# Designed miniproteins, single chains, continued (3): the designs that were tried, part 11

Each design is a single chain, and the fold is of that chain. pLDDT is the mean over its residues in the fold that is shown.

## One batch from the design tools (miniprotein)

Design m8379
Fold by ESMFold2-Fast:
Structure m8379 (fold): chain A 82 residues (1-82)
Amino acid sequence: SEKETLIEGLRHGIEVLRQALTQLPEDSPLRKEIEELIKELEELIEEIENGELSVEEALKRLEELDKRAVELGEKLREYLAS
């Protein structure tokens, strides 16, 4: 249940990032940063589902990915406000 809740949260995060990509031109450096973050989140889901990571280990990795997501969200807001 905790594992399932974590995976659903990660999938929701990926969906939000994919929506952000629709607001960026194809040559944007922000696009590449968002695509890389999506890839790392998808890899994290796979590692959790395959039992390669415990929930605790996954949460430690997510802490760094969440920090990057916040920084990218700030950059996206600045871009959209321009």
Scores: mean pLDDT 82

Design m8380
Fold by ESMFold2-Fast:
Structure m8380 (fold): chain A 114 residues (1-114)
Amino acid sequence: DFLLEAAREAIALGREYNDEVLERIGRSVLVHLEAGDLERAREAARMAVVLSEAVKEAARYEKEGRFRLADMYIGIAFAVLSDLPLSVLGDIDEELERFYERLRELLREVEERL
């Protein structure tokens, strides 16, 4: 079950990297599934998958002490989920542009599986 998989990964990653937002989003998928609210469960799962990918990348940069860059990767996830252009994040480099396009592709794949 894709929704359960997305929820479990988001909760596990949120706990591992101390990201309370990601953990709450993963738990939200489970709450809506338990209530039989498939529409809200799918919305939460979209956020869970995209933010899980961003948190994994951000954790790599946090380990390197590059906290501003880590925050930018999280910001890109929210820009993708909100259908906002990269320009809302200010100055971006080619690496951040590639990550934005990668998350947009991931979101399309997730929507096809839901």
Scores: mean pLDDT 85

Design m8381
Fold by ESMFold2-Fast:
Structure m8381 (fold): chain A 69 residues (1-69)
Amino acid sequence: SLERAEELRRRIEELLARETDPERIRILEEALADVDLAIELLSKPDPTIAEEAAAALALAGAEFLLSLL
């Protein structure tokens, strides 16, 4: 959902603001890019099934990247 994607984006931004490790910053930036893609797709007035599936995969990718931290 869009709300879930926006919540995850806020969490990533908070983590980035406090992170000093270059490797972890890179992972967080990749997760942020995935979440931004999901927000773009879910913000459409009438997203297609393919766009909803792409958004779900992007969010799963972001959550996987966060699990590495």
Scores: mean pLDDT 86

Design m8382
Fold by ESMFold2-Fast:
Structure m8382 (fold): chain A 71 residues (1-71)
Amino acid sequence: SREEEFRQVVIKVANYVVKLAEEKGLSPEQLGVLLQRAAEEIRRLFYEEGLSPEEVYERVSRKVEELAEEL
């Protein structure tokens, strides 16, 4: 289902964000900010833009990497 696809991409992105935060030595508060921003972007791209799980993952991962460099 579309809802199951959403759940799977959220889990996949969350795992990526946690790994990125560990690699960059980010604080728990900074990790929280990245997770919140990622969740907002996933919802927008998946439900408003109608993108596939693969495209959502690619775009959100790139955006999170950019945001992490600003922290």
Scores: mean pLDDT 86

Design m8383
Fold by ESMFold2-Fast:
Structure m8383 (fold): chain A 55 residues (1-55)
Amino acid sequence: VRLSSAERALRTLAELAARENVPRERAIEIMLDWARKEGIALSREEIEALYEEAV
C-alpha cells in the first residue's frame, strides 16, 4: 500500500535525521519536500506527528 510505505519511509527519514542531530525544523522540511516529490498527500501536521513518533 503506497500510503503505508510512504509513512514507513518518512518515519525512517525522521529517525536518520534525529540520529545525525539534524534540527527538528530542518528534518520536517526535508520530510515535507520528500513527500511532495513522491506525490504523497500528507499535511505538515501529519509529518510533524510522524517525526514525533520516530524520535
Scores: mean pLDDT 78

Design m8384
Fold by ESMFold2-Fast:
Structure m8384 (fold): chain A 100 residues (1-100)
Amino acid sequence: MEEELEREIIDALAAMVYALLKKTGNKEDAEEFKKIAERLLKEHPESIYAYLALGVAYYLEGKFDEAKRYFEKAIQIARERGDEVTLKEAENLLKEIESK
């Protein structure tokens, strides 16, 4: 169950990072990411991928303040875990939203 949710979020996050880099987006994808993230958070409240998915979802909705908060939460968790790869990914997403 958790592994399936992580695969969905990772695949969706990768596709969404590419969409953000191209300055594209879809509000339908935002709602899907929120639902996946909510399910993951129910089982694992400290899931960094769930917070990244929420950040991307709010960014697609134009809710930049909410998106920034979720990316900052993901950055905090990544730093606490020493996950340098995910930390850099979250920081890059935060920089993209700040350039908007």
Scores: mean pLDDT 69

Design m8385
Fold by ESMFold2-Fast:
Structure m8385 (fold): chain A 58 residues (1-58)
Amino acid sequence: SKEEKIEEIKKELKEKEEEIEKKIAELEAKGDYEKAKELKELKKELEEKAKEVIEKLK
């Protein structure tokens, strides 16, 4: 169903966000702020894409 697909997308997004947040923390700890910024931008793009897909399923 559409509802099941939405829940799956939300779960996958949460898991990917957690992985990205861990990588950001590691990069910032190393002083690699430029790569950390790139991952923050990637996280935002993933959130926006997920929102678009969810809106299409509604």
Scores: mean pLDDT 83

Design m8386
Fold by ESMFold2-Fast:
Structure m8386 (fold): chain A 75 residues (1-75)
Amino acid sequence: SDEARFEALKRDVDLNFESLKLKLERGLITPEEALKQMERVKAIVDEAAKRLSPELQAELRRYVDEKIEELKKLF
């Protein structure tokens, strides 16, 4: 279902966010590198979301953008 696909893509965003957050907290990656990785995640997720309804596409884009803003607040 579209709902299941949407939830799977959100989980992928969450996993990448948590991984980058942990690496930042441990000093293993720079803020610039972390943002670059999240922008790549955004591009991949945007492409995968093309098969979802326009409403779910917009919600997922908003979710990724919120996670990028959360990441920016960590440095």
Scores: mean pLDDT 86

Design m8387
Fold by ESMFold2-Fast:
Structure m8387 (fold): chain A 86 residues (1-86)
Amino acid sequence: MEKLREKARELLKKAAEAYEKGDYKKALELAEEALRLAREAGDRALEARALELMAKAYEGLGDKESAAKYREEAKRIVAEAQAERA
């Protein structure tokens, strides 16, 4: 699963760069691909980061409902990962 994690990280970096440039559609496409790879790799931290970028991209596109949905999903994943240690 190492190659999937590395590709997901590269896609997240590119998605963040697209978001910073205001290219919200490109940021969304890259974050969605990163989410797919993160889920396939079972990497919850990468999954949460991809969902956070998708939420930010949806906000940039004016889709507040999708942004809220993905932000809540990301928070849930982070909480679940933290709860496993508590």
Scores: mean pLDDT 84

Design m8388
Fold by ESMFold2-Fast:
Structure m8388 (fold): chain A 60 residues (1-60)
Amino acid sequence: MAAAVEEARRRLEELGLGELAERLTDEQVVRIVNEAVAADPPDREEERRLARELALRALA
């Protein structure tokens, strides 16, 4: 198991998205966190918003 999965899940929990993260696969969690970070959001609130939108799309 890659440390990257634990880091990604921890980041989603820090953003208040832990319950959504529990519904996602390890692959989806890493992808979502990487995409949100790559967008270079100006603050944690925007990062949370982007990560939440990506998570909801993955669960649809």
Scores: mean pLDDT 80

Design m8389
Fold by ESMFold2-Fast:
Structure m8389 (fold): chain A 70 residues (1-70)
Amino acid sequence: MKSKEELLLEEMIELFREAVEKAKKTPNISLEELYEGFMEDARKVLKERFDEETAKKLLEELEKKAKEIL
C-alpha cells in the first residue's frame, strides 16, 4: 500500500501535469507563475499535514518532479 505521503505527492503531481498541459495550449500563460503558485499551495498543504522536516523533504521531491513535467 502507498503511504499517505506518496498518495498526496502523486495527486499533487497529477494536478500539476494537467495544469501545465492546459497552460501550454493557452497563449500568454506563464509556466513559471503556474509553477510558483503550485509550489506555494503545496508548501501550505504539506506544512499543515506533516512536520516541518518531512514537509521540506516532500517539497524538494515535488519540486524535482514538477520541473521534469515543465
Scores: mean pLDDT 79

Design m8390
Fold by ESMFold2-Fast:
Structure m8390 (fold): chain A 68 residues (1-68)
Amino acid sequence: MKEQLELQMRAGVIAVHAATLYVLTGDERARRAIELAQEAVRAAEEGRLEEARRLIEEAERLLREVLE
């Protein structure tokens, strides 16, 4: 349970950051990061913890690319 909650919280934070970047930049990678973060929340809620981690890592990678 704790790990599931941590992944949900991480994905939520990423979604907020991605949404902020998308509003400021209009970059499609930020929009994609929002989608991945939302998918990660759903995966964590369904107990697919490994998939949630991969989605979080992918979203984080895209956000780093937007900041380059």
Scores: mean pLDDT 83

Design m8391
Fold by ESMFold2-Fast:
Structure m8391 (fold): chain A 60 residues (1-60)
Amino acid sequence: SKEKVKKEVIKLMLRIAAESTDWLLEKNPDMPEELRQALEEAREELLREVEELEREIKEL
């Protein structure tokens, strides 16, 4: 269904965003502590959204 495809695409985009955040953390070990903490929290939030969306997709 179109809804399932849309959710799969959004899930992919969220995973790419989470991977990009990981990459930024790895490549910038000397970044300001406040920015590092914010990026780590954003990454965890993105991964929680991926898990939630994956649950929704399985129910379709």
Scores: mean pLDDT 85

Design m8392
Fold by ESMFold2-Fast:
Structure m8392 (fold): chain A 111 residues (1-111)
Amino acid sequence: SLLEEAARLLEEAARYLEEGRLEEAARLLREAARLLRESGGGPLAEQLADTAERLAELAETAPEEALPLLARAARQLALAARYLAQGKELEADISLGVAQISLGVAELLAS
C-alpha cells in the first residue's frame, strides 16, 4: 500500500538524519508526504503528510543537536503510517502526536 511505502521511506529518512545526510533525508520525507496524500487515508494521512513536509523543511537547516529529535519524529511518522495502513486510527494519531512533540523540541533547538 502507499501507506506502507511511505512508512518505509520515513524509516530510511530517519537513518539519513542520524548520518547527517540532510538532503537525502529531506528528499525522502517529501516523497513520503506525497505518498501519504495519494493514499486516500483521509484527514489523518494529510496530517502525517503535513508533518513530514515540516520535518523536511527543518532537516535542510537543522543543527547537529536537533538531528536525533528529527530522526525520532520520522520514526514516529513511520509507525503512524503503519498503524493507519492497519486501520488503527487511534494508535496512528498517538504516534503522530509524539512526532509533533519531537519536531517542536527540534525547532526550539534550531532557534
Scores: mean pLDDT 90

Design m8393
Fold by ESMFold2-Fast:
Structure m8393 (fold): chain A 90 residues (1-90)
Amino acid sequence: DLEEHLRLLEEAVDKIVQDIFEEKQVSQEDIDRWKENQENLRKNLTVEQLLGSYAATLEVLVELGVAELDEKIREVMEEIRKRQEERYNK
């Protein structure tokens, strides 16, 4: 279910980004601008493009040591990677 996968990845990204914003004491104006930009992406990108974008973002955050992912989120990311490979090679 792509919508369920999207929801899980959005929640994971939102939590990590919120934690970063709190740690870095980011202004509410900058947080609001970031949220507006995210809404614009949701309007302009397909569900599959959003899934790929969120998965790539989460992978980078983990590699930088900024975030840890639940096993369920990692499974979702792996399924997205497999789905993208099938779509691009077929």
Scores: mean pLDDT 75

Design m8394
Fold by ESMFold2-Fast:
Structure m8394 (fold): chain A 77 residues (1-77)
Amino acid sequence: SLLEKLKEIFEKKIEEIEKLIKEGKLEEAKFEAEILIGLAGIWLGVARIINDKELEKLAEEIIEKAKKLIEEIEKLE
């Protein structure tokens, strides 16, 4: 399903950001997290237009996860 594929893509990007944090690449990790918020924001917009509540929830959850990663990065600075 589209939802399953998007979830896999988003979870992989979260893992890549977490790896950057572990490697001390904080500026790159923050940039990638901000890009992920933008991408998930596009899908949130799409979900609202097509009235797909499951896609809306996925996009909102990914935005929240990415924001928490940014907060974690800022605490390490």
Scores: mean pLDDT 88

Design m8395
Fold by ESMFold2-Fast:
Structure m8395 (fold): chain A 73 residues (1-73)
Amino acid sequence: SREELEALREKLEEDKKRLEEELKELEKKLEELKKKNAPEKEIERVELLAGLYKMSIAATELVIERIDAKLAA
């Protein structure tokens, strides 16, 4: 139903905001590690984790767009 799609959309927007906040903290950590010339493997691990968060955010955005298309119909 429309109400179920709207509820799912709201939950996904909340999940997306949480992921974006966590990504911002990871990007801050990455910049600090680079500034301190931390070990390459430590920098790489944080970069990979940030990449996973970016992919999760993109996937969540795609699902929200599809819900929006269904709600507009």
Scores: mean pLDDT 89

Design m8396
Fold by ESMFold2-Fast:
Structure m8396 (fold): chain A 117 residues (1-117)
Amino acid sequence: SKMEKAYELLDKLLALLEEMGAAAPAEVRPLIERLRRLVEELKELVKEMEANKNDFKKLEELMKEIDRLVEEMHGLLEQLAGAVADDPAFRARLAEIARLLEEVKTLIEEWVAEQKA
């Protein structure tokens, strides 16, 4: 299902962030840790969406919370990209995280649309 795929991608995001955190300069580790916490929070919101799949008002409220989390995560990714501008390998991993995050968001939006149909 779309939500099963979203969970798989969220777990992949967490694994990638853990690997990046281990290799990262000390000055950017707090930003990576904050990003990890937001991904974990996003995963919990996805679980709450599945629990409330027939409550369309609750799904709309949860989708707004997901939009806010995703926006905050993109802001952190921009801060990280600025802090490591001279590391093309690290910047490439940040771009992969941004792509995975947008894929997760798309899967959630498509799943919500299917519940409302």
Scores: mean pLDDT 87

Design m8397
Fold by ESMFold2-Fast:
Structure m8397 (fold): chain A 69 residues (1-69)
Amino acid sequence: MADELIEKARKALDQGKYEEAVSYAKKAIELDPNNPRAYLLLAQAYFLMGKVEEAKKAYEKAKEIDPSL
């Protein structure tokens, strides 16, 4: 389930495993491309890795799905 992958991505972020967090977030997006939480986690992971442009694109996609962000 996408929720399990989102939880794994969050735990990976908490552990500083940013590449693993990116992997789990991308898998969550593949299962549910309309889930803004997966894109937010992807954006956070990229931002913490210093990949600011990739982080911005992921955040823009999250806002496209959920404009209240």
Scores: mean pLDDT 82

Design m8398
Fold by ESMFold2-Fast:
Structure m8398 (fold): chain A 100 residues (1-100)
Amino acid sequence: GSTPEELIAEAERRLKENPDDVEAYVKLGEAYLIRREFDKAIEYFEKAIKLDPNNATAYLLRGYAYLLKGDKEKAIEDFEKALQIDPNNEFAKLMLERAK
């Protein structure tokens, strides 16, 4: 897997070419999740969701950030949304079960 520094560098390169690159915002959120900077991670996942409301990965990872912060209710809402978008997402199923 990529280091947080590699994810940030790739995302910054992509955003220079396309400031609306949803995957770049997901990579930034993931990098800050790995660094345990949960509020910053949530902010980037929120940007990804605003650009693409059907991005199951952004909901899943924002839910995971909420779960790590102890915000179980927001985590459940995001995991349920991820499963509504992608019903076969095994990580979303597992995270939803763990959050309940």
Scores: mean pLDDT 89

Design m8399
Fold by ESMFold2-Fast:
Structure m8399 (fold): chain A 80 residues (1-80)
Amino acid sequence: MKMVKVVVIDKNTGEVLEFEVPEDMTVGEVLLLYHRETNKEVLDSDKVFVDGVEIDFSQTIGQIMEKLKLKSPIVLEVER
């Protein structure tokens, strides 16, 4: 299974964390890892952007990379 480096940036706090995740992991699952690691609250209103495009949480990292023609590392910007 191919691993992808994902950088999660919290747009409100400026906090940055890096993860290595399987390319078939969903954005929602990566966000859940981010919340667990930072001990932050999980918000239903959380939004994720990649290159200014809002991403659905059900999309996989691999699907986003193909759709937006991106290479590792992938940057996920979280708006809370």
Scores: mean pLDDT 77

Design m8400
Fold by ESMFold2-Fast:
Structure m8400 (fold): chain A 67 residues (1-67)
Amino acid sequence: AAEALEQARRHLKLAKEAFRQGDLESARDHLAEARRYAEKAAEQGDTVGAQAVLETVRALEEELARA
């Protein structure tokens, strides 16, 4: 199993929860980790799953920039 992709998804979930709670600093930290793990997953061959995570990270980063 691709542990990097699992970590990317976990951090993405935590980022969404932090953003919903108004913890913008924690949300940014978790988005950075989700991006890092998604990039690692893509390097290991999980390109489709990694791209899905990165797309969601980008959407949340855009929302955070407007907050």
Scores: mean pLDDT 83

Design m8401
Fold by ESMFold2-Fast:
Structure m8401 (fold): chain A 110 residues (1-110)
Amino acid sequence: LDEEILQKRIKAAEEKIAKETDPKKIAKLYHEIGNAYFALEKYEKAIEYYEKAIALDPNYAEAYRNLGDAYLALGKYEKAAEYYEKAAALEKNPAAKQSLLEEAKEILAK
């Protein structure tokens, strides 16, 4: 994605957060900001916003998976595996759960 488009998406989400009172909706908006920073390859910023999302919605399996992806991009394999395992624990789909656990095992075997 174009950097300018991603920056506009971040600003739009921040403006929505300023007016939103529902913690689960705010968690989704933080997740959107995290995804935009991940696309910009600003992985530490992406982690910051994914952590804000899970602080508001501790059952947000997708945000834990994305934390794993961001730590993997930073070469932090132990942390990446840890967050994939946390995402798997919250995942209700058996195939998705197994996929996350296999990803964690593969990362630790490198």
Scores: mean pLDDT 87

Design m8402
Fold by ESMFold2-Fast:
Structure m8402 (fold): chain A 71 residues (1-71)
Amino acid sequence: KLEEAKKLLEQALEALRRGDVETAINLFKQAEKLAKEVDPELAKIVESARKALEQGNYVAAELGLRDALEL
């Protein structure tokens, strides 16, 4: 589950780098759902990054995603 959530986050990072915001948001939501079951700290970081992306803050979203992957 944790590994699966991180794999989704890696895919979200790739989508962001391609400019595919819609795919990235969807992958964030999937990772957040999985993370809530195993790591509440990871889930909060992912949720914050997703909200930043939905508000158009790409820099904050990418930083949050990198932080999540470092856990």
Scores: mean pLDDT 79

Design m8403
Fold by ESMFold2-Fast:
Structure m8403 (fold): chain A 62 residues (1-62)
Amino acid sequence: SGAELGAKAEALLREALETGSKELADEAQRLGVQAHLQGDDAGAARVSALAREFRAKHPELA
């Protein structure tokens, strides 16, 4: 479901922000897009905001 994908993506991005993991950030962004396509607009918006924060803190990784 979209809500499950959004929650998973948000958790992965939080971990990526703490560890600096590009792999986790990339996977989270992909899941966030899928969450939006499956109807979790609010979750996808939170994931997008976190992804932009990750890119700002780690421009060389994302």
Scores: mean pLDDT 80

Design m8404
Fold by ESMFold2-Fast:
Structure m8404 (fold): chain A 87 residues (1-87)
Amino acid sequence: SMEEKLQEIVKETTKKLQELVDKGKVSEEQADEAEMAIYVLAQEYADGRISEAQVRAYLDRLIAKYEKTAPEVAKVIRETQERILAA
């Protein structure tokens, strides 16, 4: 199901963000903020509360936020966006 696909995408994204923290490439706070935003967004999308266009727009804004402060986090979010929109 779409819900199961989205849950797996969130799980893999969380793992990638934690690996960046473990390698000292990003702060725990930055990773936790991105992880929470993606988790909430994926749940809203799975529940049919937001459209595909809204998912794209929200993740584009999140990428823009981290592009300057934590580019490795922005990269993970971009990859996650592609996977969510392909699900």
Scores: mean pLDDT 86

Design m8405
Fold by ESMFold2-Fast:
Structure m8405 (fold): chain A 109 residues (1-109)
Amino acid sequence: SEAEKLADQALELAKKGDFEEAYKLLKKAIDLAKKSGDGDVALYIAEKAIEMAEIALKKGDYEYAIKFAELAKEAAMYALTMEGVDVRKAIGLILRAIGLELEAELLKK
């Protein structure tokens, strides 16, 4: 889907350290998934957002680690509102996002 392609592009930008552009594309991906009502696409985006949060955290960019974790949580929570989604996977992604957000806040000076 277009939303998944944008999420993949956002992840590649995050790997390069371009967190501002990555964040903008990831938000657009989430908006498209919400408009399409596709819970599986929202879970895919949540997984990419978690990976982006981990990249930002490893690079010491705690502000973007928090921002990406918040978007992962948003996407996974949206997926839970859709029928037929993997509920256990969605809950697991939400918990992982919360953990990354808390870790980044703790490391933030």
Scores: mean pLDDT 90

Design m8406
Fold by ESMFold2-Fast:
Structure m8406 (fold): chain A 80 residues (1-80)
Amino acid sequence: SVEEEFEKLMKEAEELATELDEALLARDVEKAKALVKELEKVLRELKKLREEITDESKKREFDVIIEKYEEYIEYAKKQI
């Protein structure tokens, strides 16, 4: 389902965010930039899938997740 695809991409975003945190801590600017780009790609796919969701409660939950990763990407870009 669309919800299952969103959950899968959310897990991918979580894994990328963890790697990005590690790259930022290590001060690996090149790796951090590459991970930001990959996370932005996953975020675009999450936003596309969110438009396909019909359940209003799930839409709200997924909007919170999308906002979380948008904020994290902005934070990470400021650290680079």
Scores: mean pLDDT 87

Design m8407
Fold by ESMFold2-Fast:
Structure m8407 (fold): chain A 85 residues (1-85)
Amino acid sequence: MKTPEEILEEIKRLVAEARPRLTPEQQSLLDRFLAILEKKVESGDTSLTEEERRILGRAFGALADVDPELAEKFSRLVQELLASL
């Protein structure tokens, strides 16, 4: 099975692939999202605050607007990451 660190690196690659198609505001949102996931991997804490859940939802929406298939892969990897912690 993939480690949390390996799953996070796959998520970062998907975000990097989508990045040229994102607005600066969407890029900033995804950077905030990645920072949240990095902290969860470092702490091993799967709990999400209401604000963190809101950021996750917005990040998914931003990816879905530019690439629905990429957004679906992203969602599955995030779920896999949180389940691996």
Scores: mean pLDDT 80

Design m8408
Fold by ESMFold2-Fast:
Structure m8408 (fold): chain A 66 residues (1-66)
Amino acid sequence: MELKVTLRGSVEAQIGRVLRLIGDPNVEVEKLSEDVLKVTLVGSPEENEALLAELRADPNVEVEEL
């Protein structure tokens, strides 16, 4: 599935989120701007749902399904 991820919060929080996503072998990341990522989930349905739940639980992240 494809997600639009808007990064908020401190610079340190934003860097941590980007590194978490880039380090995941089931995630493809494309930068749309400094604060907006296009995230493609290529894992299993269970892995994709778990990561979507993780992102939605983060108060420093806004997630929109594409």
Scores: mean pLDDT 82

Design m8409
Fold by ESMFold2-Fast:
Structure m8409 (fold): chain A 74 residues (1-74)
Amino acid sequence: SRKELIERQIKVAVKSMVEGATSDEEAIARAKKAFENLWKSLLASGEADESDKPFMEKVFRETLSELLGKPVPA
């Protein structure tokens, strides 16, 4: 489904950013930037619309929180 494809793209991007980071703070900063770029790309391609943003932000925060083992601020 569309949401499954979006979720997969977010998880892959976040995991890649966390694996490349030297600290939790760097991981969060890199992941946020990658997420913003992904959001803009999906919006431009029509694969996502503005109503998907809360869902995507939730997937992003949950994935990043799980990988870091701690809550990520909204």
Scores: mean pLDDT 83

Design m8410
Fold by ESMFold2-Fast:
Structure m8410 (fold): chain A 88 residues (1-88)
Amino acid sequence: AVINAFIQELSKQFNLTDEEVNILKAAIHKDHPLTYLPDILRGKNGDIVGVELLKREQEVRAVLKAKGVTKEQREALVKTYETLVKEA
């Protein structure tokens, strides 16, 4: 539920296509990466272990880069995610 709510906020804020939403759902939901989502958004590669997690980080980053998401906007997204987790 929290991840779906977060992806909906991303879709509204950055006008994501259905294809981009599906990429994010596949990358973020695989192997329950909820714990790593803030680090993926911030780009902390050193805190991510395993090639599968690195691949998912690259898929998320590719979507955000395509939409021109800035470092400031990524920090705002981390706060949005943390708020959704707190409210869950």
Scores: mean pLDDT 66

Design m8411
Fold by ESMFold2-Fast:
Structure m8411 (fold): chain A 70 residues (1-70)
Amino acid sequence: SPLEEAKKKLEEVKKLVENKAPYEEIVKKAQETFDLLLETIYNGSEEEKEEAKKLLKELEELMEEVEKSL
């Protein structure tokens, strides 16, 4: 499902950040994660939408920390 793939990609974003990967790679993976979370929010079940919103907030907070490090 888009939600399960988004969870997997969010963990990949976290690993890229921890490994100090190039900013472009982090942003690309974050955008892929964001798109899957938005798809879940628009088309998912009520339960999937609530989980996707929580993951979206986590992704936004992670990316704000990355941006502040530039």
Scores: mean pLDDT 85

Design m8412
Fold by ESMFold2-Fast:
Structure m8412 (fold): chain A 77 residues (1-77)
Amino acid sequence: AEAYYNKGLALFKQGKYDEAAKEFEKAVELDPNYAKAWENLGLALLFSGKGEEAKEAFEKAVELDPNNKVARKLLGL
C-alpha cells in the first residue's frame, strides 16, 4: 500500500494526475482504510477532470477521517 501511495505522490508532483490516480487506486485496493490515499486519489481524479469519481473518493476519505478539511471543503460540508 505505502509503495503505491509514494509512487502516486511522485507522479502527482510531476502533474501526471491520471497516472497518480492509478497508483492511489492500487494503494486503497491493498488498504481500504488508508484515509490519506483516498484523499489524494480524490485530488488526482479532480485535477484529471473526473469530478464524479473524485467525489466518491472524498466521501470515503471523510468516512475514515471525519475531520479531513480538504475532503470536507471539496464536498461542500
Scores: mean pLDDT 82

Design m8413
Fold by ESMFold2-Fast:
Structure m8413 (fold): chain A 97 residues (1-97)
Amino acid sequence: NPLAKHALSPEEVAEILREIAEELRRLAEETGEEALAEVAELLEEAARAAEEGDLERARELLLEAMRLADEAELSPESRRRVIALLFAAAIALASAE
């Protein structure tokens, strides 16, 4: 499995999660959709947990972010972008073995 050869450190996972959170904050500013800022905040908390080596907490926060995004009334464009960003976050956390 190619993904097993790219194990990420907790610091690398935290960096990726922070980059994704920054992108979500930009999307929130562009669209005015408050739920995107809340999703970004959860990913910033997930990044802190990952940096501390608490990958279980980071995954819990990512699942909460996904649930919040699913329940939010987002435009189709915002929803597509959020799903892509949250998928990237999930891949980063899955690569943290």
Scores: mean pLDDT 82

